Designed miniproteins, single chains. Designs and how they scored, part 50

Each design is a single chain, and the fold is of that chain. pLDDT is the mean over its residues in the fold that is shown.

## One batch from the design tools (miniprotein)

Design m1737
Fold by ESMFold2-Fast:
Structure m1737 (fold): chain A 62 residues (1-62)
Amino acid sequence: SMELIEKAAELLVKELGLSRKQALGIAQVAAEMGPEVAAQYAEKYLGLDAEKVRELLEKAGL
């Protein structure tokens, strides 16, 4: 859902200081492939803490 993607992106921007573009990219991966895959993507390509990314995505309802 676009609403859940926006909510997840806002949390990622607020909590991790990501750009809106980076946050939306992670949230879209989570919506399509799940929070675990999105967290692995964020760790591999952005150097983020995968567990923290996963927790924020799940908190948003992804």
Scores: mean pLDDT 87

Design m1738
Fold by ESMFold2-Fast:
Structure m1738 (fold): chain A 110 residues (1-110)
Amino acid sequence: SDLLKGAAANVVSHFDELPILEPYKDRREEILAFVTRIVDAEEDSEEDLKLEEILRKVLEKLKEFMKENNITTFSEGELESLALASLLHNNWDYEKALKEAKELLLKYDK
């Protein structure tokens, strides 16, 4: 999927450079191995399609949260990286990933 592959490529390229992803570095090797596999995949698996659906929902909620809290300091790529890294760090737990990502957006704003 274009969304999942784009988010995965952003995580591969910028994981170590994005301060907002610092809390996820304890699972750095696992996260980077997973997203590299997604980037290199020629065909989307059923699991990848399920992950994209959850990722899309997280991104929609984070964009709503940013608008409600006047947060404007993150690029689309940073937001996608945060959403995907948070999901992978929390074993695809939507509620946990969303809660942590919202807290990080507030902490790293400005």
Scores: mean pLDDT 86

Design m1739
Fold by ESMFold2-Fast:
Structure m1739 (fold): chain A 85 residues (1-85)
Amino acid sequence: SSAQPSEEAIAAMEPHARAADKAWEAGRYEEARRHALEVARIAREAGDNRGLASALAAVAKALEKLGEYEEAERYLAEAEALRAA
C-alpha cells in the first residue's frame, strides 16, 4: 500500500537513518530523535509508509530513553497503524 520511494528520497533519507543509528549507539538520544524525525518527514512526503513506520518507531525508541513515555507511545501507535495497513 505504500509508494516506493524515489532514488532522490532514498538518498535524502539514508544519511539521516545512518546518523540516527550512530547517535543511538552512542547514547545521544536527542540527536537520534532529530535524525529519525527527518527520516519520518522525508518518508511521509514520499508516501513511503514502511519507511515512515520504521522512522516513527525509532523516534518512539529515542523518546523512551529520554523519559518522554507519553510522546513515545503516540509515535509507536502511529507506526503500528502504518504496519497493519
Scores: mean pLDDT 87

Design m1740
Fold by ESMFold2-Fast:
Structure m1740 (fold): chain A 74 residues (1-74)
Amino acid sequence: ADPARLAAAREGAARAEALHPDDAEVYLAIGRAFRATGDPAALPLAIEYYEKALELKPDFEEAKKAKEEVEKEL
């Protein structure tokens, strides 16, 4: 709903990826940040970042649950 929140989430994601490119917990946090914007356009982005977290840590239960919850909203 707020384009400034989505823009801030995108900037934060790029910065976090640059600093911690192989940290599954960082990608989980980025996905949650996109979901927290309340913008329906951010839901596919949240899923992408949860998938990146799961690529780094396939047994990451919290990322799996977060992805499943967002997929139900699509």
Scores: mean pLDDT 80

Design m1741
Fold by ESMFold2-Fast:
Structure m1741 (fold): chain A 62 residues (1-62)
Amino acid sequence: SRLQEIRDRLIEDGKKVTSLEDAEKALREYAREQYRLDLENGSVDRSTLARRYRMAGLPLPE
């Protein structure tokens, strides 16, 4: 699925950062921004998006 692709790409991109903490922060920030964009672009409600992100193993935005 597209969400699985996004997850794998974010993990791969995280390897470029200097520290593991920075990689986790970057992953969370990207997931937050992507979640916001998905909410704005689609007719899918917030609960459905949250479920899909959980299934893909992506961090949910807080």
Scores: mean pLDDT 59

Design m1742
Fold by ESMFold2-Fast:
Structure m1742 (fold): chain A 60 residues (1-60)
Amino acid sequence: LPTSRIGLGELTQVPGVGPELALAIVDALGDRVRSATVEELTKIPGVGEEVAQAVLDFFR
C-alpha cells in the first residue's frame, strides 16, 4: 500500500541510486522527495545532478 512515505525499495529502483544513497535521500526528505527540486536533491551527499534528475523523472 502506498503510504505518504517513500520507502527504500522505491528509491533503489531509480537508476544510479543504491541502498546507501536511497537511505540518505529518505533521511533528508522522506515523502517530500516526490515534490523536491533538482536543487534540493543535489544538496544531499552523494546526489549529483544526473541522479537528482533521474529521481524526479521516476516520480513524475
Scores: mean pLDDT 73

Design m1743
Fold by ESMFold2-Fast:
Structure m1743 (fold): chain A 65 residues (1-65)
Amino acid sequence: SMKEKAEAAAKEFEERYPELIEEIRIEGGVIHVKLKEVDPTKEVGAAIDAVGLALEYGVEKVVLE
C-alpha cells in the first residue's frame, strides 16, 4: 500500500539524516519531515535526497518543513 511505501521511505530518510530530523509524519502517502534548524547547504542536500527517495519508493512526495 502507499502507506507502507511511505513508512519505508521515511525510515530510510531517518537512517540517512538522524541528526537533521526533528519530526517525521506520514499523511496519505505524503511524508512530512520537520528539520532541525541547520545551515541552508545541509537543507538543500536533504531536499535533493528527499526527492530521490520519493521517486525510489514510489511515494507521492516528501515535504521538508
Scores: mean pLDDT 78

Design m1744
Fold by ESMFold2-Fast:
Structure m1744 (fold): chain A 68 residues (1-68)
Amino acid sequence: ISEKVDEFFKELDKIAEGDESILTEAILKYVKENEPVSAPTPEEAKEALEEILKKLKELVEEEVKKKK
C-alpha cells in the first residue's frame, strides 16, 4: 500500500512538472472537501484509498490547467 501510494505521488509530481505548490493545493482541496473515511474492514479501507488516489489525481490535473 505505502509503495503504491509513493509511486502514485511520483506520477502526480511529474504531471505537476515538479511544482510542489500544485500538489499541495490539490491535497488541501481534497482534505477540505472530503471528511476522513472510517472503513470497518481491510477491503473497504483499500477501496477507499484507491478512490482517494483517483480523486487526488483529478484535482492535481485541474490545478495544472489553472496554472497554465
Scores: mean pLDDT 67

Design m1745
Fold by ESMFold2-Fast:
Structure m1745 (fold): chain A 98 residues (1-98)
Amino acid sequence: MKEAWQHLLEAAAYLLAAAVYMTLKDYEGAIKALEKAIEALRKAAEAAPVPEEARRALEEAEKAVELAKKGIDTEEQVKKAMEELGRALALMDAALVS
């Protein structure tokens, strides 16, 4: 439980950083922050049971980040990754308190 919470907190911090980078139109910074958020959520998923919806959200976020890194619809893919990671974080947080 405690290890999973630490990783969820790290992911939340990186999602906030990505939002700041998006406001500045620094897509490279946003992508790096999103990669760190994905890494943190994957570690949380190893420490505690993960809802299927959260796992799908993580997979969609990873795909969006990969497309953004290739320069394909970068702004929209970064937004999609942020939305999917936010969803995964919320679902994993809810599962830990239930």
Scores: mean pLDDT 84

Design m1746
Fold by ESMFold2-Fast:
Structure m1746 (fold): chain A 65 residues (1-65)
Amino acid sequence: SASRLRQLRQMLEGSHLSEAEKEALAEALVRAGVPVSELPDILAEMQRQGLSVAEYLARHFPDFR
């Protein structure tokens, strides 16, 4: 939904991701039905593993591209 997409984008404003990466991640999480509350854990895992947004999406959401 547009509301969930806006919430995810706002939560990503403090991240070091590019604007394109913020958009791609938010869109993918909305399509996959991932709760907004999961975003901090997702960002922490990406940072811990050294994954880009593209790599994270390919591993965890290949069917939601």
Scores: mean pLDDT 79

Design m1747
Fold by ESMFold2-Fast:
Structure m1747 (fold): chain A 65 residues (1-65)
Amino acid sequence: LSAEKARAALEKAIAAGNGVGAALAGGETYRSGDKETGERGLEAAIAAGLSRGAAENAFRAGVSM
C-alpha cells in the first residue's frame, strides 16, 4: 500500500516536471524497498533543474517519511 502510493506520487511528480516532488517521492519509494525506482526520482529532480544538493536534501526528507 505505502510502496504503491509512493510510486504513484513519483510518477505524478515526474509527469508534472516537479523536481522537489520527484525527489521527495523518490525518497519515499526508496524507503519502501524499491531503491532503483526511488533513485530515478533523484535523477528526475536533477534533470528538472534542481542542484544535486537540493535534490539530495529533498530525497533524504522523503526517506525519513
Scores: mean pLDDT 80

Design m1748
Fold by ESMFold2-Fast:
Structure m1748 (fold): chain A 94 residues (1-94)
Amino acid sequence: VTVSVEDVTARKGETVSVTVTVSGASPEPHIIVAQLYADGKLIETRYASGAAGSVTVKFRTTGAEKQEITFRVVRPTPKEEATAVATATLNVTP
């Protein structure tokens, strides 16, 4: 499983939609863990599930100058547990 995401630019206080693309997934579903960091601090975690394809998650921008969203794809079976990771930079404009 591979995960990819693009950097996003949004204004302070806006709700931003971030689309992550999951490829190489098996026929079984995967769990996507999306975590928003502001200035290196974890502020929100969201969970989504799905097969290979695109998943969109929404976050409201904070006043922090540096924000990052990390996506982890976890397999649902304990015996085949593997993690693919992608990070998007959320650029906040005034």
Scores: mean pLDDT 67

Design m1749
Fold by ESMFold2-Fast:
Structure m1749 (fold): chain A 67 residues (1-67)
Amino acid sequence: MTVETENRLAKTAEEAEKIAEELSKKYGVEKPKEPFEDNTVVTLEKYANGKYELTAVKVNVEPAEAA
């Protein structure tokens, strides 16, 4: 079971990769192997056994309200 979770929303694939790299270096975990996409949530999960896991998941965002 995860005991702590840190989520960061990246609006661009480039930001998602940057966030994943930063968290990977900070916590000493492997970056996700999946390609990064726009509107991605990068999640760091800490398990009860003290291990960390980084995941990157594309979220469906509704288009901005048309003016």
Scores: mean pLDDT 70

Design m1750
Fold by ESMFold2-Fast:
Structure m1750 (fold): chain A 82 residues (1-82)
Amino acid sequence: MEKEEKLKKAILESIKEVAKELGLSEKDISLRNLAEKIKEVEKRTDLTVEEVEEELKNIIRETAEVHGLSEEQIEEILKYLE
């Protein structure tokens, strides 16, 4: 539906904005690259890159679920970031 597509686009655009702030080009946007940059920038020594990546997946999932996106639409967002 129109509302769900708008929310999916808004989430993806927010992720792109964060990625650009972290110094990633659009071509290099992925959950792994985001997790690596977040860990580097915030100097998070308490978490592995894999743990940061899983935390990002959980944040995206919870945000999308709160806004009424289906599991299939959440998977589409996550697949875009692979």
Scores: mean pLDDT 76

Design m1751
Fold by ESMFold2-Fast:
Structure m1751 (fold): chain A 93 residues (1-93)
Amino acid sequence: ELSKEEIIEIFEKTKKEILEAIKSESEETQEKVKKVLDEALEELKKNDYSVDEAKDLVLETGNKIVDIMEENNVSEEVIEKVRKIFYKAIEEI
């Protein structure tokens, strides 16, 4: 099944896709989202998570990012795009 390295690669790809999806948003929104993604990636790298634990971390990270986007008045269209990116990541893990 998926190795730790494969899970990290999926998350790094997911991070790039999310940052691309929000590139037109405010610098403040982009920095807050990037910080949450960087912290989750660091957590994946330093811990030996099971597949289920990694999926839980992706879900938690996604919820935090959606909350940040809603607080910063990001459009529902962009939020939905980010949700789809996270759901795809969970399916790939």
Scores: mean pLDDT 85

Design m1752
Fold by ESMFold2-Fast:
Structure m1752 (fold): chain A 68 residues (1-68)
Amino acid sequence: MSAEQQELLRQLLSTLSREQLENFRRWLEKETAEDVARMKAEGVPEEKIQEFLEKARQALAIVDEVLA
């Protein structure tokens, strides 16, 4: 994700309640794990899986920052 996209996500998440953020965090973790498993089963190239995981890690880090 770009720095601009990260800031926009941080601002958007800051408008959510703590309960909504915790629900979003759980959903994002579950969806990320399911998407990775599906991509591996479908033979998606490892480089594309790593790109997806990096974006997911950046999004989770922003959620955790807003929750702190």
Scores: mean pLDDT 82

Design m1753
Fold by ESMFold2-Fast:
Structure m1753 (fold): chain A 75 residues (1-75)
Amino acid sequence: SKLEKIQELIKQNEEALKQSEEYLEKLKKEVDEFLAKSTDPKEKAIAEMRLGVHELIVNGERTLIELLRKSAEAL
């Protein structure tokens, strides 16, 4: 059924989100360590930009899961 397919997609996306969140947590620690040791403003800006991009990716994944859940509830 369409509902079963959406539920499977939610499960798959929730697992992917968990992996993305774990990666983001590791990246935050890596960036914090780098910023503490770096003296180059350009390198610091690149590191902060990389972190920001991954935060946007995680937020996008969360939004997709929420939309899928709402679609399942409407069926």
Scores: mean pLDDT 86

Design m1754
Fold by ESMFold2-Fast:
Structure m1754 (fold): chain A 69 residues (1-69)
Amino acid sequence: SVADYLMANTNLSRKDAEEVAKFINNDMRKVPLLVELMKSAHPSKTALMGLLGLSEKDAERVLEIREKA
């Protein structure tokens, strides 16, 4: 699943991985770019919104989760 892939490729907990997976509607095609953005030194809220289709609120939540991981 998207959540299992996120857990394998990031330091996200299952809860956080499942929350993030819902933001991208469990679309596996979006996962590689999401992982890249989460590992970026300068993660872009506009990239999360424009490239992955997240709302501003969901993009901000992803960045919050990233800072915690």
Scores: mean pLDDT 82

Design m1755
Fold by ESMFold2-Fast:
Structure m1755 (fold): chain A 69 residues (1-69)
Amino acid sequence: MYYLVVETEDGRIVKVPLPDEEAARRAQLAIGQTMTASELGRLVGVSNAYLESLGLKPSDRVKIVGVER
């Protein structure tokens, strides 16, 4: 199982479960980038509703910190 590690503007670390290894590969290419949670969801194939259940609103800015297994 792969997890995307993101940091919110308020300094929280959130781990987002990734659906497959292809999503993990796309996320690895984006490490260090800042984007909205909605843009993140499109990148890795995760719904806005699911991200909101993890405490990430669609307009929240997040930094991609890494990918974990």
Scores: mean pLDDT 85

Design m1756
Fold by ESMFold2-Fast:
Structure m1756 (fold): chain A 75 residues (1-75)
Amino acid sequence: MLEELKEKLREKLRELGASEEAIKLAEQSLDAAYNGDIGKANLYAAKAVQLAPEEVRDEVGRLISRGIFELQSLK
């Protein structure tokens, strides 16, 4: 479940033009959320958004937030 969500997030972020560093931070955000550390999840998500191109920052943030929500609500 976690690995599948991380793969989907990585694929979508690459399509949006996110860097490898931003993608790694987004994956670390999902790892933290899966372990129940919402503070770290939000920290890594914010860093990933900051590294994204300005034009897609809002969408990057939404994708990461959706992944966190799915892990907390849907396993």
Scores: mean pLDDT 82

Design m1757
Fold by ESMFold2-Fast:
Structure m1757 (fold): chain A 83 residues (1-83)
Amino acid sequence: MTEEELERAIEEARRLAREERRSFVLLEVEYVDPENKPHKFRIILPAEMTEEELEERIKKNEEISGVKFTGIREVGRIEGVAP
């Protein structure tokens, strides 16, 4: 995911929080690839998504095998707000 793609996803989440009062969490995901290289990225997800669902989505979308997740941390939250 590019920084621009993440920024667009955050703006959409803010719109949904404002208009539909849905809550979202911004997660920082860290993993090592099969070559033992560390990677880090941010993703915004609905607050109710589980770590297992997150791991499955990443593996399917990026066709990654043999990765080891080293950390999944909440670094921000967008709360559903009244208009």
Scores: mean pLDDT 71

Design m1758
Fold by ESMFold2-Fast:
Structure m1758 (fold): chain A 66 residues (1-66)
Amino acid sequence: MELEEEAKRLAEELERKARELAAATSPQTAADLMVWEARELAKSLPKEVGERVVEAAERLARELKE
């Protein structure tokens, strides 16, 4: 549960930044950058947290593009 909460918090922060970036650029650019940042961040996190953050970022990226 703690790992899920931490991953959710990180994903929500990435979503906030992505929405702000989408307004300044495009939803596709923001989505691609958000996924890239999530993958880079995941390399320095415990595997379980990193996997959840990447999954959440990929889900949010699809929503931004739709």
Scores: mean pLDDT 76

Design m1759
Fold by ESMFold2-Fast:
Structure m1759 (fold): chain A 55 residues (1-55)
Amino acid sequence: DEKYEEAKKIIREELKKNPDNVSEAIRRAIFKLTEKGYDSKVIAKAALEVLNELR
């Protein structure tokens, strides 16, 4: 779960850089996490959780 929390942090950082386009920010975060070798299941769960926080 340490990697899950790091993934959420990276996703939130990308959202902070591009707050006007959530979809673009999420795509950038997914790309970055994939390049860093994060598991796709962890990335998907982290992205869903962060998107749910935005409501």
Scores: mean pLDDT 80

Design m1760
Fold by ESMFold2-Fast:
Structure m1760 (fold): chain A 115 residues (1-115)
Amino acid sequence: REEKIKKLKEALKELIDEKPEEPISQRSIAERAGVSVGTVSAIERKTNGKWFLNEIEMHIMDLVFKLYQEGKSLEEVEKEVTEYINSINFAKEEYKEAAMNAMEGTLAFLRSLGL
């Protein structure tokens, strides 16, 4: 079970990095990970349908922190992450909204710390 979740996380990161012409969806991630769509549905049920949204949010949060730790200003981080999100072909508007919200929330948190 945990190994299948790891494969799905790796598949999501690979697809985002490859920036495929085909939209990134639960099906495309399952196919890349070599797991059934039924396995994805089981994971989604456990998270009230939020597993993929949470993984997208975590990936974007990690990117924001990484760029900030590299010494970039919050304005430079916002610009680079926005361009990155806009370069991804998401199958659902909800996935792009989750990515944008994760960026905005993480930047707001960093700004609140006076950094």
Scores: mean pLDDT 78

Design m1761
Fold by ESMFold2-Fast:
Structure m1761 (fold): chain A 74 residues (1-74)
Amino acid sequence: SAAEAEGQRHLALARAHIEAAKQALKEGNYEEAKKHLERAQEHIDKAAELLGPDHPQVVELRAELDELKKQLEK
């Protein structure tokens, strides 16, 4: 369906931003990492609206996002 396709696009964008955030963290660029995690959150939230909050990929990415956010917490 259109909603499934759009949800999958948002999940793909969220994964791309999560990978960019991981790279920024390896480089010690915490400001860039934070921006990417914010973009990932927006895309995960949109995917949850389209696919449901209990969708396995939404649950997985939310858990990964939360772990990465904790690495930036001071």
Scores: mean pLDDT 89

Design m1762
Fold by ESMFold2-Fast:
Structure m1762 (fold): chain A 62 residues (1-62)
Amino acid sequence: DLPPAERVRKTLLAHVDVDGDGTLDAEERQRVIEIQRHLGLEEDGVIDDETVQAVLDKSAGR
């Protein structure tokens, strides 16, 4: 089983990485920035542990 953080990271990549290549271009980074903005995080466009944890917390209703 994947840890919850890894599962969320894969889901975020699948959601923003339309090509499914596992890398983010400028357009895909903009999608990540929009997610980070909604979560009140730093808008760096990187799917880091902070971004993954915030998505987990929102999904769990915390």
Scores: mean pLDDT 70

Design m1763
Fold by ESMFold2-Fast:
Structure m1763 (fold): chain A 61 residues (1-61)
Amino acid sequence: MLSEEQKERVKQFIESLALPEEVRQRLLDLLDTDEEAFAREFARLMRISVEEARRELLGIG
């Protein structure tokens, strides 16, 4: 699970991406409400495995 500081860094990373508004809003909501669903959606968006997505998120935070 991500710490509050790690979530803030991840939010800044998401904001830096050229994503459609709807996709960005969904990711930000999931990050605060369901970290597991966030990891799955982020993995799908980045076209990587869920395990790779978790590693990337730790690297961002």
Scores: mean pLDDT 75

Design m1764
Fold by ESMFold2-Fast:
Structure m1764 (fold): chain A 80 residues (1-80)
Amino acid sequence: GVEEARALLDELEDDVARGKRMSVEEVKEKLRAIYEAITDVREKVAFEIRIVGIMTEALLTDPELGDVIAEALREVMKEE
């Protein structure tokens, strides 16, 4: 549900803020879990905006981590 998706998104945001070294596969698993927990299309759009915000901040503060998140997001979006 939305609460589970929010917890996962908050965890991803915290991981990015700490500069946690994550693989593309680890980020993809987290993004898939977020998308699977959301059934409403409006909620999916709201979460996508937040994910893009996290990705943008990572790209500006830690380009290597930002590239990993961008790659994972591209791959997950292709699955839709």
Scores: mean pLDDT 81

Design m1765
Fold by ESMFold2-Fast:
Structure m1765 (fold): chain A 68 residues (1-68)
Amino acid sequence: MIKVETPQGTKEVEAKEVGGNYQFNAKAVGFKKGDKYLVTHEGVSYEATVDDNGTVTVPSAKTTVKLV
């Protein structure tokens, strides 16, 4: 499960493994298509955008995600 920081607190989200990455539905955490989010993995943070299908993609199950 992926940990997502929301204004309501941390949520754990079921993610599907796809080609070594993990994907989940942005709506499960209140994100929308085109929203920017911060991914933190192994102490490195970067911004990404919710894709045209409303999907969030992260490089591993040991990531945290936060809406920008």
Scores: mean pLDDT 79

Design m1766
Fold by ESMFold2-Fast:
Structure m1766 (fold): chain A 80 residues (1-80)
Amino acid sequence: MVVKGVAKFYKDGTAEIETDGDLEKVAELLGLEVKDGKLVGTKDKLSEALEELIREGKLTIKDIKVTEDGIELTFDLELE
């Protein structure tokens, strides 16, 4: 199934994901942690996971926004 999400990469080296999918499954796939109903981790780990999923054809970038605090990527992700 396809889930939608927004990955936020902050200038301090942290990263967050908001998604309409199962948070625990997305966390396991992306190497992130579930904290307070959000997916959180480091920019480096999230970048590596996203690169692998894009290479596998499981993740598609839909939009890119540059913000004052960093970069936001809107994506579609295929979950099993």
Scores: mean pLDDT 81

Design m1767
Fold by ESMFold2-Fast:
Structure m1767 (fold): chain A 96 residues (1-96)
Amino acid sequence: SLLSAIGTVLRLIGLEEDLRSRKQVSAAEARRILEDVREAIEFARRLSDPELRTLVLEQSARVLRLLLEKTDDSSVQAEARELLAEVERLLRELRA
């Protein structure tokens, strides 16, 4: 629904703001953020509205890019890069 999509975007904006306020995040915190982003991506896949799908995916990409700047954990970085590539592929499909 529209309200669920807005709620997801607001949650992702909150994660972006938190990441921007911090110099680094722990591996445990980074893994929790990755889980939240993965849930947002799966939610976006189920959305029929391409505009709402785009909003969720674009905000997910912003969180992932910031996470990559704020973590030194190689396993987190690898997973974040994989998710970012998936988000970028989904966004390209929406623009085609």
Scores: mean pLDDT 87

Design m1768
Fold by ESMFold2-Fast:
Structure m1768 (fold): chain A 56 residues (1-56)
Amino acid sequence: MRKVNRKLYDLARRGEVDDAIALFNSLPEHNPLAKLALGMGLGMAGYLSRQPQVLP
């Protein structure tokens, strides 16, 4: 399920939080890394907003 974790990260880092949460909730409990992928994506979105040296 590596592609699903990557999709979670992409959705979260793009700020599509609702879609990321919906995808996360569709995953079985066997994907503990999916929670980390979601968190990392959200963190990246927050990091970019606080780091003006890395402008989109």
Scores: mean pLDDT 65

Design m1769
Fold by ESMFold2-Fast:
Parts: structure tokens; C-alpha cells; sequence
Structure m1769 (fold): chain A 74 residues (1-74)
């Protein structure tokens, strides 16, 4: 389902961002990964209900914010 695709994409993003932070990747590299995920996520979210799309958008933002916080605490 589209929801399953969104879930898998967010799980992959979270794992990749965690790996990037752990190896000390640059802010540019982290930003590029986030932007790539956002481009893939957008057309999938457009197929969901507004409520579900907003839920996943909030989760995406949370992943991004938590990653930036972790990177800053290096």
C-alpha cells in the first residue's frame, strides 16, 4: 500500500541519517539525504488522506529535527 511505502521510506531515511551522524557526515550530506527523501515522499503523500499525510509529514519533520539535534551534540 502507499502507507507501507511511506513507512518504509521513513524507516530507511531514519536509519541512513543515523549512520551519517555516527560517521560524522557533513551538514551538506545530511541535507542532501533529507531533500532526496522529501522528493520521494511528496508524490506518495499526495495519494493519502489529508489526515494521514499530515501525520507522516510531522513524523518526517521530527526525524529531521532529531537528526539536526544529534549532529549538533557531536
Amino acid sequence: SVEDEVEALLEELERRLRELVERGASADEITAEVQRAAKRLKPLLDQLSPEKAEEFERRFLRIYTETMDEAARR
Scores: mean pLDDT 84

Design m1770
Fold by ESMFold2-Fast:
Structure m1770 (fold): chain A 65 residues (1-65)
Amino acid sequence: TVIDGAGPAGGARAIELAKAGETVVVRGPAVDARELVARAEAAGLKVETEVDEAAGEATVTLRKG
């Protein structure tokens, strides 16, 4: 499952889907992605992050732990 937009709404949806057992890939601005990573880790999910700092973008992969 791929979600474009790591903002609050996209991040919340991604965490819900990952908790339900899906592997979720979220793409969006690096600042939003950092907040998503913190929230996902607090929720007990496994997180993989790829950051393109020059573009200000990140890809975050969420999985159930």
Scores: mean pLDDT 76

Design m1771
Fold by ESMFold2-Fast:
Structure m1771 (fold): chain A 83 residues (1-83)
Amino acid sequence: MEELEKKLKEVDEEIEKLKSQPPSVENAEKILELTGKKATLELKIFELKNPNAPVDEVTRLIGRVLREIGDQLELLLKERRKE
């Protein structure tokens, strides 16, 4: 658990570092990849903390994760349109 939380923090720090840099297609692609890794870690942490969670709770978490990924994908597409 704690190791997964540490990895989540490291991924968040990498995302923030990339967001602080000038926008580029490469940075947007890396942010999208890291957002996917963050989503996987958040799901694993949730499952470990809530091993018999109702499907409704899992579905809500998945919905939030998909929205975050969608937001990052939209950012990547906007950067690609600038090029």
Scores: mean pLDDT 75

Design m1772
Fold by ESMFold2-Fast:
Structure m1772 (fold): chain A 119 residues (1-119)
Amino acid sequence: MEELLEEIRRLMRELGLSEEEIRAILELIELITRREGEEAGREAAEEILRALRAARSREEALELVAGARKAVEAVRIREEAERAGVADTEENRAKLNAELRARAAEIDAELERRVAEVR
């Protein structure tokens, strides 16, 4: 695992990604490891490493970061609702789905802005 994470950091830096963007990818791997176990975390890290090696541009790497941010935020929002004891009603599910869509849209808007900067 340690060597996979080091290689991911190295490739992302070589692609010109920020430390914040690198952290988003690492947070996704940590989240998968925490929720699904160390084997799932290692498999996720290997998949991310393959995707980064296949990335021909900073734009493609930024798309991976946006995907990671959406995944982490979706889990965070759902866990927060569960912790708050929000009743599983149709109305509450609709509100949760609206919050998830709004956050995904914000992440996609940031991705579009970042992609425009690197073109």
Scores: mean pLDDT 83

Design m1773
Fold by ESMFold2-Fast:
Structure m1773 (fold): chain A 83 residues (1-83)
Amino acid sequence: KKEAAEALLKAADEYEEEAKKLYELAKKNPEKKKEYLLEAYIKYAEAYTLRAMAVLTGKGNKEEAEKLGKKAKEYGEKARELA
């Protein structure tokens, strides 16, 4: 459904904006760098997961969804390394 895909994309955009803010905070605050990066990577992973779901929910290509899922996994792995 178009409406469901649009809702997932909006949620993904919100997580990505939060992740960007945390990533910038990590650059400016060396003392809390690990904490901010961990949270940023988790939010990037969530954003890409939601984008992949939006592609599958809409008229999107399975290959496109797989590429987005791979990005989500990469950010999830970066988060696990920091935890």
Scores: mean pLDDT 83

